# Designs tried in a protein design run: designed miniproteins, single chains. Part 75

Each design is a single chain, and the fold is of that chain. pLDDT is the mean over its residues in the fold that is shown.

## One batch from the design tools (miniprotein)

Design m2591
Fold by ESMFold2-Fast:
Structure m2591 (fold): chain A 79 residues (1-79)
Amino acid sequence: VPPSKEATELFDQQIHYEAQGDYKKAAELFEEALLLHPGVSPETMRALGERVQKREISVMEAWAEASGRLYARRMEEES
């Protein structure tokens, strides 16, 4: 079971449930996905999950923020 594959599938499901108006389900799946991304802290994922549940940001934006923050720092070091 490849982690990136599972994470992508969970991400798609999160977006799907968010579109259905099931923000609680979307947030739960978002938290499940954090277990497949050891590079993203649970604290960060929980904070973003709460924002998704509150409709402050989309699931896609939450993932962009979590993953982008991690990868952006590495890219900035490369710059």
Scores: mean pLDDT 67

Design m2592
Fold by ESMFold2-Fast:
Structure m2592 (fold): chain A 84 residues (1-84)
Amino acid sequence: MYRVTIEAEFENAESALEAARRVREALAEVEGVESITFRLEGNRLTIEIVARDEEAAREAARVAEETLKEVPGFISIEVRIEEL
């Protein structure tokens, strides 16, 4: 199993909430995603994704990153992938 950790910053909390909603919808279509956890702290969104294998982890990271960058008010993103 692999963990994808995404830390994203937005201009405001409303943008961060919208980002969480869009990522949840986008990742529902990614095969091999075992769990998704969202943490909202004001304008900051942390997403932890557990994927079955490296291929699923990379696809989940790609989909989430593309989705987050399209959200109005997006400022920055950091993505980490680690083997569990």
Scores: mean pLDDT 88

Design m2593
Fold by ESMFold2-Fast:
Structure m2593 (fold): chain A 73 residues (1-73)
Amino acid sequence: DEKLKELKEKVKEAKKKLKEAIENGDTEATSQAGKELSEKVKELMEIASEEEKKKLEEFLRQQDNEAVRAIAK
């Protein structure tokens, strides 16, 4: 539970870094932030218990949609 909460915060921070890198036009920072976000999301899914996965699905869906919009713009 504590580790799960920590990873959710890390995913949120990685998402913020990705948005800032895109807004600044920093291609290298954007690539690194995107990779970091992907890795944190994978770690989050591996730790999630069966019952906690439903909450993670909702959280990750929202984060993924924002990432797609940030990249597409």
Scores: mean pLDDT 68

Design m2594
Fold by ESMFold2-Fast:
Structure m2594 (fold): chain A 93 residues (1-93)
Amino acid sequence: SLVEQDFRTSASTLGVPQAEIDKLIASSTREELIRLNMELGVRAVLSATAATLKKLFEKRGSKQEDIELLAEAAELAEVDPERALELIRKLLE
């Protein structure tokens, strides 16, 4: 299934253990896997965005506090995407 392949790729990219991925695929409906895959996709995009902004801020000689906030946001994106997004928004406003 393309849905299973997409979920497996996204979950592996975010560091979910293979045994847990296998368990989730076996115990979830197709609709549940689509929802989980969308959630993992949001986390991956936020993490990549925060990491890219951190590199840009470093290159521009931005404040160390702002660089550290982006590093925190990149790590938080994998476990708490809503909090990661709020940190990024606060920095960009």
Scores: mean pLDDT 78

Design m2595
Fold by ESMFold2-Fast:
Structure m2595 (fold): chain A 87 residues (1-87)
Amino acid sequence: MTLKEEAVKLILSAAKAYQDGNYEEAIKLFEKAVELAEKAGDPRLVGQAYLLLADVYKKMGNLEKSEEAYRRAEEAGMADAVRRHRG
């Protein structure tokens, strides 16, 4: 399994944890997905993971960490997606 494939699987697992209301698990899985996506050199995947991590923090009411994660997603080239999520 490649680092990219592992990062994608972690994003899917984190998204499921988020849907199930397990925000702490979702955060841990998204953070691990970011690490693997960075090691894989895939800025789109890094941006996607940060975008979803920001959504989790926003749902928890942690606006400071949400804004930081959105900024990281924008830096990774996901500015249009961040604008849609901030809505």
Scores: mean pLDDT 83

Design m2596
Fold by ESMFold2-Fast:
Structure m2596 (fold): chain A 91 residues (1-91)
Amino acid sequence: MAVVKLSAAGILVAGAEFLIELAKKSPVEEALKLLEEARELVERAIELAEEAIANSEDEEVIKAAEKIRERAERLLKEVEEEIEKLKKELE
């Protein structure tokens, strides 16, 4: 189960990265929708990575989950900062 959550978290992080890159090439209104979707994916990835850490005794699984969590947390900060910046541009 922990391995399945880790795999799901990795897929969600990859999806969020794709949406963030697409948002950078999109008009402001479209970019905001893509970034909000990316934020939801990243938040879910963090939850799944945390559950994988809590439910695994395998050192390699724990280390992989910690790396995914750290990556997702950095993406969450990037997404939230970009959302706020774009919202300010629409005001």
Scores: mean pLDDT 84

Design m2597
Fold by ESMFold2-Fast:
Structure m2597 (fold): chain A 67 residues (1-67)
Amino acid sequence: AEAQARLERLRAIAAELRAAGVAPAELREKVEAIARKIAAGEELPEEEIEEAVAMSGLLAREAAAEA
């Protein structure tokens, strides 16, 4: 149930970002910013981590289309 709910949440966030027209380069920048905060030892809300995972998914799809 938890994994299913999280997947649905991530899909919703990814769809929202795509609908907003966020460019792949902007998605990379946002994901890198969140990754830097985590690397610096900052504790982030679960929602920010979910957004980062959703953005990473969109970047992976873009990379696959590029290949």
Scores: mean pLDDT 66

Design m2598
Fold by ESMFold2-Fast:
Structure m2598 (fold): chain A 78 residues (1-78)
Amino acid sequence: KLEEGLREAEERVRKALEEEGVAELDEEEQAQLEAKKAEMEAALRAKETDPERLERLLRALDAYFEFLGLSIVKELKE
């Protein structure tokens, strides 16, 4: 359900940030990264009333990792 998906996505975001598996980025890339984070935080802030919010959060999360050249699946695999 939405709550379960949102909670899982939120936990993924937290763990990704805590692990700090990110390489050094250029100033421009770092600015874009912060924008991605801001969008994810905004989505998390929204209540899980609509499925689109979950989709947006998952999409933002995926885009975030893709921007870093990483994949959520790859990190979760191990």
Scores: mean pLDDT 61

Design m2599
Fold by ESMFold2-Fast:
Structure m2599 (fold): chain A 113 residues (1-113)
Amino acid sequence: GSSFKKGIEKLKKLIEEMKKKIDELKSLPVTTSKDVGREIGITLRLIGISIDLDMLIPKIKEKETLEKVIKLAEEAIDILNEIIKEKLSTPSIIKAAEKVLESVEKVLEEMEK
C-alpha cells in the first residue's frame, strides 16, 4: 500500500543521512577520548541497534517490521548527531556506526525483493 511505499522512501532517506553522518565523522580528526566510559557506552548502543536490526531480518514480511527498522535507524542517527556535536570520532565508534549502516541496508535489500 501507499504507507509501505512511504515507509521505504523514508528508510532510504535515513540511509543516505546515515552515510553522510558517518562520512562527516570520518572527516573529523581522531579524538583521544578522555571519557573512555562514554566512548564504550556509545559503541555498545550502536552495536545493540545493529543486533536489533539483524534480528528483524527473519521477520521482514511482517507489516510492523518496517516501522521498527525506521525507529532503529532514527535512534542511530540521533546518536550520530550527538557524537558529531561532541566531535567524538574514534575508530571503534566509526566501525560500530558502519555496522549499523550495513544492517539497515541489508534489511532494505530484503524488503525490496
Scores: mean pLDDT 86

Design m2600
Fold by ESMFold2-Fast:
Structure m2600 (fold): chain A 58 residues (1-58)
Amino acid sequence: SSSLQQQAQETRKRAAEVAKETGRLTEETSRTGGAHRAERDRLAAEFAKLLKEAQALE
C-alpha cells in the first residue's frame, strides 16, 4: 500500500473523531440554549475539509 493510501485512511479516522465531537457539541448546544455553536460550526468545517483531503489522497 502507498503512503498516500495510509494518509487517506488516517485522515478519515480523524474525520470520524471530529464528527463524534461535533455531534456531542450539537447536543450540548441544544441543552445550553446556544452555547458552543461557534465551536460546533468550526468542527463541522474541519470535518468537511478532512473529507476533501482524504478524497484528494485516494
Scores: mean pLDDT 75

Design m2601
Fold by ESMFold2-Fast:
Structure m2601 (fold): chain A 68 residues (1-68)
Amino acid sequence: SHMEEAWREVDLIFEAARIAIQELPEDTSIEEFAKAFGAAYDALEKAPESQRTEAARQAVRDVIEELK
């Protein structure tokens, strides 16, 4: 259903934002946050449920390394 799909997307958005905020330093720009958020969201969508949180954290860490 449309509502079920919307709630699923909202849950992924909130989880991606939470993980990005947790992993990123306080001096992160909005552009850097957007990259990390997008990477976390993609990882949450693609990873198996048992690994999705760790996959999202790793995706954010990969963005941090790329920005160095």
Scores: mean pLDDT 82

Design m2602
Fold by ESMFold2-Fast:
Structure m2602 (fold): chain A 87 residues (1-87)
Amino acid sequence: SAELRQLTIRLTANSLRVAGLWFEVKTSNIPEKEKEELEKQIEQIRAMLQQAAALSDTDPQRAMQLVDQADAQIDALEKKLDALKAS
């Protein structure tokens, strides 16, 4: 369905964004304590995306809500990482 197609596209896009953020955190010159906190938040986002994928067939509305939440958290992490790198 079109709804499942959109969920798949957004889940894939968010998974790639999270992988990119993980790599950027690992290669950044920020303090180790900050890296550990960002890595923990990335793991929480990954769990959220996995839950969304699991719900995509049975509860697509909840799956989409989780994807929207993951998008917002990824955006927040990108901004936080940029701010830390600028410091």
Scores: mean pLDDT 88

Design m2603
Fold by ESMFold2-Fast:
Structure m2603 (fold): chain A 87 residues (1-87)
Amino acid sequence: DLEARLAEVRARGAALQAELQKAHETLSEKEAAQKALEKLPEITELLKEALKLEGELRGVPEEVVEEKLKELEEQAKETKAYLEKKL
């Protein structure tokens, strides 16, 4: 059941994003950045899985999914570099 798997991946991703948002609001800037760095690989993998599942469900061409995955990986690299500068 692709829809159920996509819903689970999205729910977990949303929970992690909410956790990071709360950390940003409640922790010091350095502590929030460190927590974000720790969670970034997990969030990135969940977003990649969601993109693949969504593409399969919507019949999106493989090339379009690959392009979105590349964009996500570049965004993750930029986010990592940004967070590392805050430590």
Scores: mean pLDDT 80

Design m2604
Fold by ESMFold2-Fast:
Structure m2604 (fold): chain A 89 residues (1-89)
Amino acid sequence: SLKEEIKELLDKIATADDEEKRKLLDRVLELVDELYKKKKFEELEEILEYIKEKHSDNPYAQFLAGVIELLLAKTQEEIEELLKDLERK
């Protein structure tokens, strides 16, 4: 699954050289964007928790966590606006 591929790539980033870290991060960002576009928000939240539990000291993983948090926050704001429009009398 895309979620499992992302977790595997995160584990690889922890031990990779600087050139490989950048390539792996780019790939992870592509997969995160794909999950977001497919509205797999629960899988994105699982990845965020995985980073917090296993990669809290990795700057590349923390950057990705920030990106995921921003995507999830934006989605909540969009949901709130849609609900507000539906509740208008």
Scores: mean pLDDT 80

Design m2605
Fold by ESMFold2-Fast:
Structure m2605 (fold): chain A 120 residues (1-120)
Amino acid sequence: IMDQGIEDAKKLGLKEVAALLEEDSRLEQQIYELETQSKSLSGEEKLKTLEQILQLRQQRLGTLEKTLQLIEEELKKETDPDKRRILQWLKQVVQSLIKREKEEIENLTEEIKRLREELR
């Protein structure tokens, strides 16, 4: 799905959108690796790892929100119906990712708060 989004952005000449989607994929991989690591951790080490995951998720959200802004700006200028369909699809994908990331940030923030209270 994301590989298709990157390819479609490149085909439309949206180099900045393509670069931001590649950055999103990189951040998703880093988050996955840290989340996998956090499952075997406890106490202060787990707290530190969760705080690192939170920072990466917040960075990812910012990247996705910038991507959405650029797609919306292109949609305002684009008159070709086939290109508009691709941009609308890409917009829906990015909006879905933003929604999921906001939910993940909220859940992680609560987990960090609970763990901090347990360790102090």
Scores: mean pLDDT 87

Design m2606
Fold by ESMFold2-Fast:
Structure m2606 (fold): chain A 84 residues (1-84)
Amino acid sequence: MAERARRRLTELLRSLGVSPEVAEIAAEYLVRLAMGVHPSVVLRELTKKYGSELTSKGVKALNKLLVERPDEVERLVREVARSV
């Protein structure tokens, strides 16, 4: 479930002009939040893996997606939450 939602989120972000690397980070962040992981834990892990600059870009990309495609994000969050 989470892997499918992550892939869909990554594709959706790329359709909005987000780079593949930043899209992957944004998708991972949202999926883990939807699974109930605390934001501070996810941000720490992403920063360790990708660095602070790319992690910041990922958060900004997710905010853009939430503004431009809120219904699609809500659908994907429910799909992930249902699987836990």
Scores: mean pLDDT 80

Design m2607
Fold by ESMFold2-Fast:
Structure m2607 (fold): chain A 98 residues (1-98)
Amino acid sequence: MEEKRKKEEDIQAAATLSEEEIAEILALLKSELSREYFRLTVELARLLEPEEVLEILEKIEKKSKEIVEKDKSREAVEEAMKLMIKELKKEIEKKKEE
């Protein structure tokens, strides 16, 4: 938790969340979705025969991508917007103090 907080704290301290950084956050969120699929793959390999797992993986991956795209794609956008709004409020407050 501290490692994650430290990165966020650095960004907040600088009050410089650029559009490029927001895009990077979206990329990270999409990467975490890939990790979920990888974990499921490992679990499946333990439960089923290797030969059958390979066939099922292709089917699950195809179906899961479509389902996740509907939910997680929107969640990623909302998270980016939330961070942007928070940063903007912080910059406005800082400007008023000047």
Scores: mean pLDDT 50

Design m2608
Fold by ESMFold2-Fast:
Structure m2608 (fold): chain A 55 residues (1-55)
Amino acid sequence: TKQEVIERQEAVLAQNREILAKLEKEGADKKTIDLQRKAIQNSEEMIASARERSA
């Protein structure tokens, strides 16, 4: 179902947020942090788009 797709995307988003928090805590370089932030933004956009298209 569409709900299952959204749930999987939310799980991926949660993992990416955890990775970002660890990278920031460990003082990773800006390029690595920026790439992780972009991954989070892409996931958020996909989830938002899926929710808006779902009645």
Scores: mean pLDDT 80

Design m2609
Fold by ESMFold2-Fast:
Structure m2609 (fold): chain A 92 residues (1-92)
Amino acid sequence: KVEELRERMRRLDEEARRLGAEAVEALRAGDYAAAARHLREVARIARELAELLLELAKEGGLPEEEAERAAEGLRALARGLEARAAELEARA
């Protein structure tokens, strides 16, 4: 259970890193629509990771307080990315 959650989180983290790099390249190319799409996908992954962190804490994989702080940080990141994506969509 804990190992399955950690593996799922690792795959999501790798996907988020790839999408983040794609967003940076899209921004450099002036493709604001593509950058916005990639940022929204990273925000979705951040929210999913927040849920998985809380689930991992329930299974004893990390302290509950640590999971709650990390989940709050990921949700804040997701909101920031969604706001940035909206700004980029307005420029597209």
Scores: mean pLDDT 88

Design m2610
Fold by ESMFold2-Fast:
Formats: C-alpha cells, structure tokens, sequence
Structure m2610 (fold): chain A 58 residues (1-58)
C-alpha cells in the first residue's frame, strides 16, 4: 500500500495539529501508536521528523 508519509506530515503541520490532535489524526488512519511513538509525535518540530516517525509505524 503506497502512503505519502511526507504529505501526511505536511497536512498535520498545515492544519496546525498539536499534541493529542496529531495522535488522533494518525490513529484515525488505522495506525496503533506505542507510548514512545505518541511522545515522539507530540514532540516533533519539523515535517522531516514527522515523516521519519510515520515511516517507522507498522
């Protein structure tokens, strides 16, 4: 399944999603996040960091 992770990350930034909103957005796409992944997603400050994190999801 082809997923444009960079576009997903950019969409989160463009919608100004923060904290738990980012977790909900990713999980609504069918992903299950570990506590560590949730913390990283909330702490991410760039599209590149978000993209790298999303690519690491199962």
Amino acid sequence: MEIDYEKVAQTMVDLKLRGDQRVQFVESGGFTLSPEQRAQLKAATSVEELTALLKSLP
Scores: mean pLDDT 75

Design m2611
Fold by ESMFold2-Fast:
Structure m2611 (fold): chain A 85 residues (1-85)
Amino acid sequence: RHPIFELIEPGRELEKEGEKAEKEGKLEEAAKKYEEAARKYREAARYLREKAGERAVPELRELADELEERAERAEKKAKELKEKL
């Protein structure tokens, strides 16, 4: 479903940009990218939970749970990087 992929892809791109910045030693930039990725993943998860509730689609709830986990990992990574600054 193209609308779901459009919601997920921005988070993935930001996470990849964060990984690249981290590998390049740009810890402040990496932390910001991971924080933005977490926000995008949480936004997508919220949207999917609302749609799952309306349609009673278990697959959408499962995807929302996965996106929340990705958001938590990205937030944790951003916090760890900020502690190194």
Scores: mean pLDDT 79

Design m2612
Fold by ESMFold2-Fast:
Structure m2612 (fold): chain A 55 residues (1-55)
Amino acid sequence: SSTTFGQQLSTGGRQLSSIGTGESKYHADLSVQYAQQGNVSKASEHLQLSVDSLK
């Protein structure tokens, strides 16, 4: 694994994980919005991110 500049962003993500599952809800909401727009590709991507956040 290569942790270059991405490690600074990961530090912020870890703090969000301590607060709760806001990330998964955020991506789920985006997925619904994209699905309503008819953008299946974007909806699918955000749905996958939401599920991955729950892992």
Scores: mean pLDDT 66

Design m2613
Fold by ESMFold2-Fast:
Structure m2613 (fold): chain A 62 residues (1-62)
Amino acid sequence: MDTKGEPVSQEEIDRLRKVLEEAGMSPDTIHSAIVSAREHLSPKNVESMIKFVREVAERRRR
């Protein structure tokens, strides 16, 4: 892909959804966050959120 200003891919959305589920968020909250992310977040922001949420979830795992 030659341009970088594309909407967030479905694969990135699926990955974000999974990490939010692992973080213990409710299905309604996850769904709302995903819908908002698709409309307002850039792919870079979604990828950063995935990394951040994964790190937080891993640190919380005991």
Scores: mean pLDDT 71

Design m2614
Fold by ESMFold2-Fast:
Structure m2614 (fold): chain A 100 residues (1-100)
Amino acid sequence: MEKDLELLKELEARVEASKELQELRAELLRRVDAFADQVRAQLLAQGVPEAEAQARADQIRDMGATMVDVALMALSEGVIDREQLEEGLERFFATVEKEV
């Protein structure tokens, strides 16, 4: 009986953690999308061709989505904390900005 209650609580905690991870993933992907759109607009303002500006934005989205998925996996496994995830994303944005 008590072991069954612990298993049920662990399942409920996993479902809640999964929802929180899904909400966090959606938030982080929105931040990546907004940043990619910002970089595209900046490149267009600098006279970069639309096709090249779009290709750069798509590259940022792909790299950012991969980083988000890897970071969320590491966070869920306790390898990193939320602060380290936020720092990693900010470093990614700073690195991309230097290259535009």
Scores: mean pLDDT 80

Design m2615
Fold by ESMFold2-Fast:
Structure m2615 (fold): chain A 94 residues (1-94)
Amino acid sequence: SELQELVAKAVGYAILGIGHLLEGNNDEAARSFLAAGNYLMKAASLASGDEKIALLQLAVTYYQRSISLSTDPALKKEAEENLKKAQAELEKAK
C-alpha cells in the first residue's frame, strides 16, 4: 500500500540519519531525519486513529532530532516549521 511505502521510506531515511550521526556528520544526519519526518507526515495523512497518532509522534521525534543536529539555518527553519505543523496535527488527533 501507499501507506506502507511511505513508512518504509521514512525508516530508510531514519537509518541513513543514524549512520551519518555515527560518522559525526551532523548536518547530513539532520537532513536525513527531516526527510524521515516528512515521509511520516505523508503516511499520517493516509492513516487514522491510533496509527495516525503514532506516526505523528514519530514525525515530531525526527523533526526535533533534525533541529538539534542542524547547523544550517535554512534546514533548521524548515524542521522547526514542520515540527510546529506535526505538533498541531497531533493535538487535533488526540
Scores: mean pLDDT 91

Design m2616
Fold by ESMFold2-Fast:
Structure m2616 (fold): chain A 66 residues (1-66)
Amino acid sequence: SDDDKKQKGDDLYKQGQDSFDKGDYDSAITKFTQSSDIYQSLKDYDKSIDSSVNGLKSAVYRVFPK
């Protein structure tokens, strides 16, 4: 169902944030990308864009870690 997809998207987004906070930028990119794809399939473009932006941020931090 769409509710199940939303929950999966939310869980992947949270996993992306947790991976980012741990400095695991490769995992963060993967999780945010998967979350973005799910939100896009739900036509939740605001959340899809937010997830994509966090994925791009993770990619930048992978190259230039702080």
Scores: mean pLDDT 88

Design m2617
Fold by ESMFold2-Fast:
Structure m2617 (fold): chain A 71 residues (1-71)
Amino acid sequence: DAARRAEAEALIERAKELRAEAEKRFAEGDPISGTGLRLRAIGDALDGALLLLELGASREEAEELLREASN
């Protein structure tokens, strides 16, 4: 399903953006906002990876996405 694939891709891209923003907040001396953004990034990455698995992505692809979000 094209709509569900777009949702998964949007979640993964959002996770990457949130993670980059989290690192910026840590560098700016705002660890509370940084931690919140990092947790949201992990959540979006998990949702995206699970959706991709439902759409037939490999376990390896899902694991790579989770690793990127958690790093």
Scores: mean pLDDT 81

Design m2618
Fold by ESMFold2-Fast:
Structure m2618 (fold): chain A 69 residues (1-69)
Amino acid sequence: MEKAEKLAEEMEKKAKEYAPLALARGVKPEDIIEGSRESAYEKAKELGMSEEEAKKVGEKVEKATKEAI
């Protein structure tokens, strides 16, 4: 849990900073949201997190990205 929550927090922060810039550069909102979710999920899996933990990290980053655009 602790590693997944820390990763989610770090990636949420990056997503909040990145998403508005990507939107301003003309990237489609759907692509920004999906890309952020997938990147977070893949990173969690690479770090050895369970499927459930990886999905939670992805969900949190997706929500943060949606709120940032």
Scores: mean pLDDT 81

Design m2619
Fold by ESMFold2-Fast:
Structure m2619 (fold): chain A 88 residues (1-88)
Amino acid sequence: SAEEEENKKKQEQIRKIMEEAVEELGKTEEGKKVIEEAKKLAEEEQLSPDALLQATVSLGYLKGLEVAKKALEEIAKIADIDVSVFLE
């Protein structure tokens, strides 16, 4: 149960970081375009809400948006994985 609680806390932190990053992206013209592109991908690939958040942040990173880059780097540190895992 201690391992399950730790994993749950990490998942909640990651989700919050993604949600906050998507909100900040929505405040810029460049970020709005990334959000729309991710929504189209989600419709075509039938992505879950969590997968849509991840796709939005990953697309923002690939397009050089600083908000998305910082979010993805922070998530990678929390999850103890390489950023490339999110980029496919």
Scores: mean pLDDT 80

Design m2620
Fold by ESMFold2-Fast:
Structure m2620 (fold): chain A 67 residues (1-67)
Amino acid sequence: SHMKEIALKGAKSALKALDDGNTVAAMAGLRELIELGYPKAEEALQALRDGDFDTAKKLVEEIIKEL
């Protein structure tokens, strides 16, 4: 499905941004996933606000696994 492909591309981009320490790009990607209806992206964004990159990465990986 088109929406699933957009979400997968966005989630992979957010995961790479997290790996690169690019918090601005990661937050932007997570906001897009929230708009697409992925509640775990909102939880991942909160983890990033708390400086918890490991939890944010784990949540994005879970989104990818659910797609």
Scores: mean pLDDT 85

Design m2621
Fold by ESMFold2-Fast:
Order: sequence, then structure tokens, then C-alpha cells
Structure m2621 (fold): chain A 79 residues (1-79)
Amino acid sequence: MPVLSADEDNLEEAVREAARLARQGQRVRITTEESLLDEVRRRLREAGLEIVAEERETIPGPADSDDEFTVVTLTVRAA
């Protein structure tokens, strides 16, 4: 199963690639930051993809920071 990363700089490209792979009958995993989740969900649905699963993972920040951030992995297929 292909795994893609979507961030602010590559979101359009990642969604386009996910749609291409899904049209070939593949399920695709897309990992993104929680802050981009709503936009990624919208763009995937607009591209004709169905979100079949969502997985959340909390990643610790740098060693000199008490901050943590949440990453979300979306599993999509052709709708």
C-alpha cells in the first residue's frame, strides 16, 4: 500500500498522486499534520476519494522542547 506525506508545500501534489493511485485500484495512506487535516480531507473528497480510515499518532517535539504534535494518517480509496 503506497504511503504519501502531505504538508503545506506539497498538499496539491500529494492529493493528485493519491487520486492517481486510487484510480488504479490501490488503497493509499496519506500522512499529514493535524492542523492540515480538514483541508486534506476536503481535497481528497473533491478528488473523488473515500476516506476509509484515520489513524492518529502523537510525536514528541525536539529534545530541547516540551512540545508535541499530532500526525494523522488517512487511508483512501476511489469512491
Scores: mean pLDDT 77

Design m2622
Fold by ESMFold2-Fast:
Structure m2622 (fold): chain A 73 residues (1-73)
Amino acid sequence: DARRQALVDELAERMVGKPPAEVGQLLIEERERLAAEGVSEAEITEILVEAARKAGEREGAPGPALPEPAPAS
């Protein structure tokens, strides 16, 4: 998967040093771009997940941030 590896590496480099909101926006844009090229949803998800993992690994940060629970009344 030379194409897949190139995409993962490029996305990881683009995500390094960005705040989570910008990373999320970048992932949405790449998802739509890949879908327009005919890449399957499952393959897109795998590419984006691997890119996020590699970006986190390069930054030395533990895991992706999870959404905070909303307060209940």
Scores: mean pLDDT 72

Design m2623
Fold by ESMFold2-Fast:
Structure m2623 (fold): chain A 80 residues (1-80)
Amino acid sequence: TEVQETADELLELLEKLPEETRKKIQEIFSEFEENPEMDVDEVLKRIGEVLEEGGVPEEEKERILEIARKLLEAQKKIAA
């Protein structure tokens, strides 16, 4: 499914990140899964801050955030 393909693409990008940065992003996603009422833009802002702290280049940050948005919005639609 498109959701699975998007998730796989995100996981592959996250594997290229430092372990600490990857773990923090995974924690944010887990928090959203437990509370899907969270604002998607707020979650993406937190992910962006973690990526910036990890020294991820702007172009890579934009790609990760784009894919993350698609996943978060898809999960929110399922929860509704």
Scores: mean pLDDT 79

Design m2624
Fold by ESMFold2-Fast:
Structure m2624 (fold): chain A 59 residues (1-59)
Amino acid sequence: AIEAVATVNLPKLSEDELELREGERLLVLEEKPDGYWLVQSVATGEVGWVPKSALRVVA
């Protein structure tokens, strides 16, 4: 799986989105061409959509 790190804090705005904290480790599960990625938090196991611009790929 591709690993990513959240570069910013983002609140959860809908049930299908994931709240991000800066420095959080994430696994990329799916990519959409609209610029949203489905990710899983390594710390909590929660899954949700986030904008790829809020992430930095590290693996």
Scores: mean pLDDT 79

Design m2625
Fold by ESMFold2-Fast:
Parts: sequence; C-alpha cells; structure tokens
Structure m2625 (fold): chain A 62 residues (1-62)
Amino acid sequence: SREELLQQLQQLEQQLEDPSADPISISVQIGVLRIKAVVLEQKELLDQLDQLDSRLKERFPN
C-alpha cells in the first residue's frame, strides 16, 4: 500500500543520514520501491525516491 511504501521511504531516509549505512543496500531498496511506486501509480512517491537516490549518490559518490 501507499502508506507502507511511505514508511519504507522514511526508513531509507533515516538510513542515509547514518554515515555507517550500506549504500548498496539502500540503492537496492530504492530500486525496489521505485518499481512498486510505478505499479501503484504513486507519482509523488517516485519524486521522493528520485530525491533520495540523488542524495545517496552525493553522500557515496562511486
């Protein structure tokens, strides 16, 4: 559901603020949530996931 996806997104945002977080794990989770958001037609959630992915790439530039 949309609420579950939003909760998972919030948890990913919290994980990204942790300097010891695993960037690969976060990246995979973002990818999975993006697929689910597309299937559920949640455009606002897709925008939030795109912002989170951009932040991940800025924090862990590889």
Scores: mean pLDDT 77

Design m2626
Fold by ESMFold2-Fast:
Structure m2626 (fold): chain A 81 residues (1-81)
Amino acid sequence: MSDDELLAEVERELARIREETRALYEETGDAQLAMERAAERLQELGRRFAPLIRTEELEKRFQRLVTLTQTELTAYLFPDR
């Protein structure tokens, strides 16, 4: 798998986490529950991809994508913060 293919897969998984988190919030109205489930999914994503990250550049790009996703979800769930 190339670095670009790996990052594309990570971006697809992160997009799915965003969609599932929004769907859970729309269903339950519980922002805390939605964020907790998102955090669990992001942690599992990190564990799954850690052994595939073989360069410092790829690690930095991966961490930026995860951090951006956390920031976007926090802003979506807690907009009046």
Scores: mean pLDDT 83

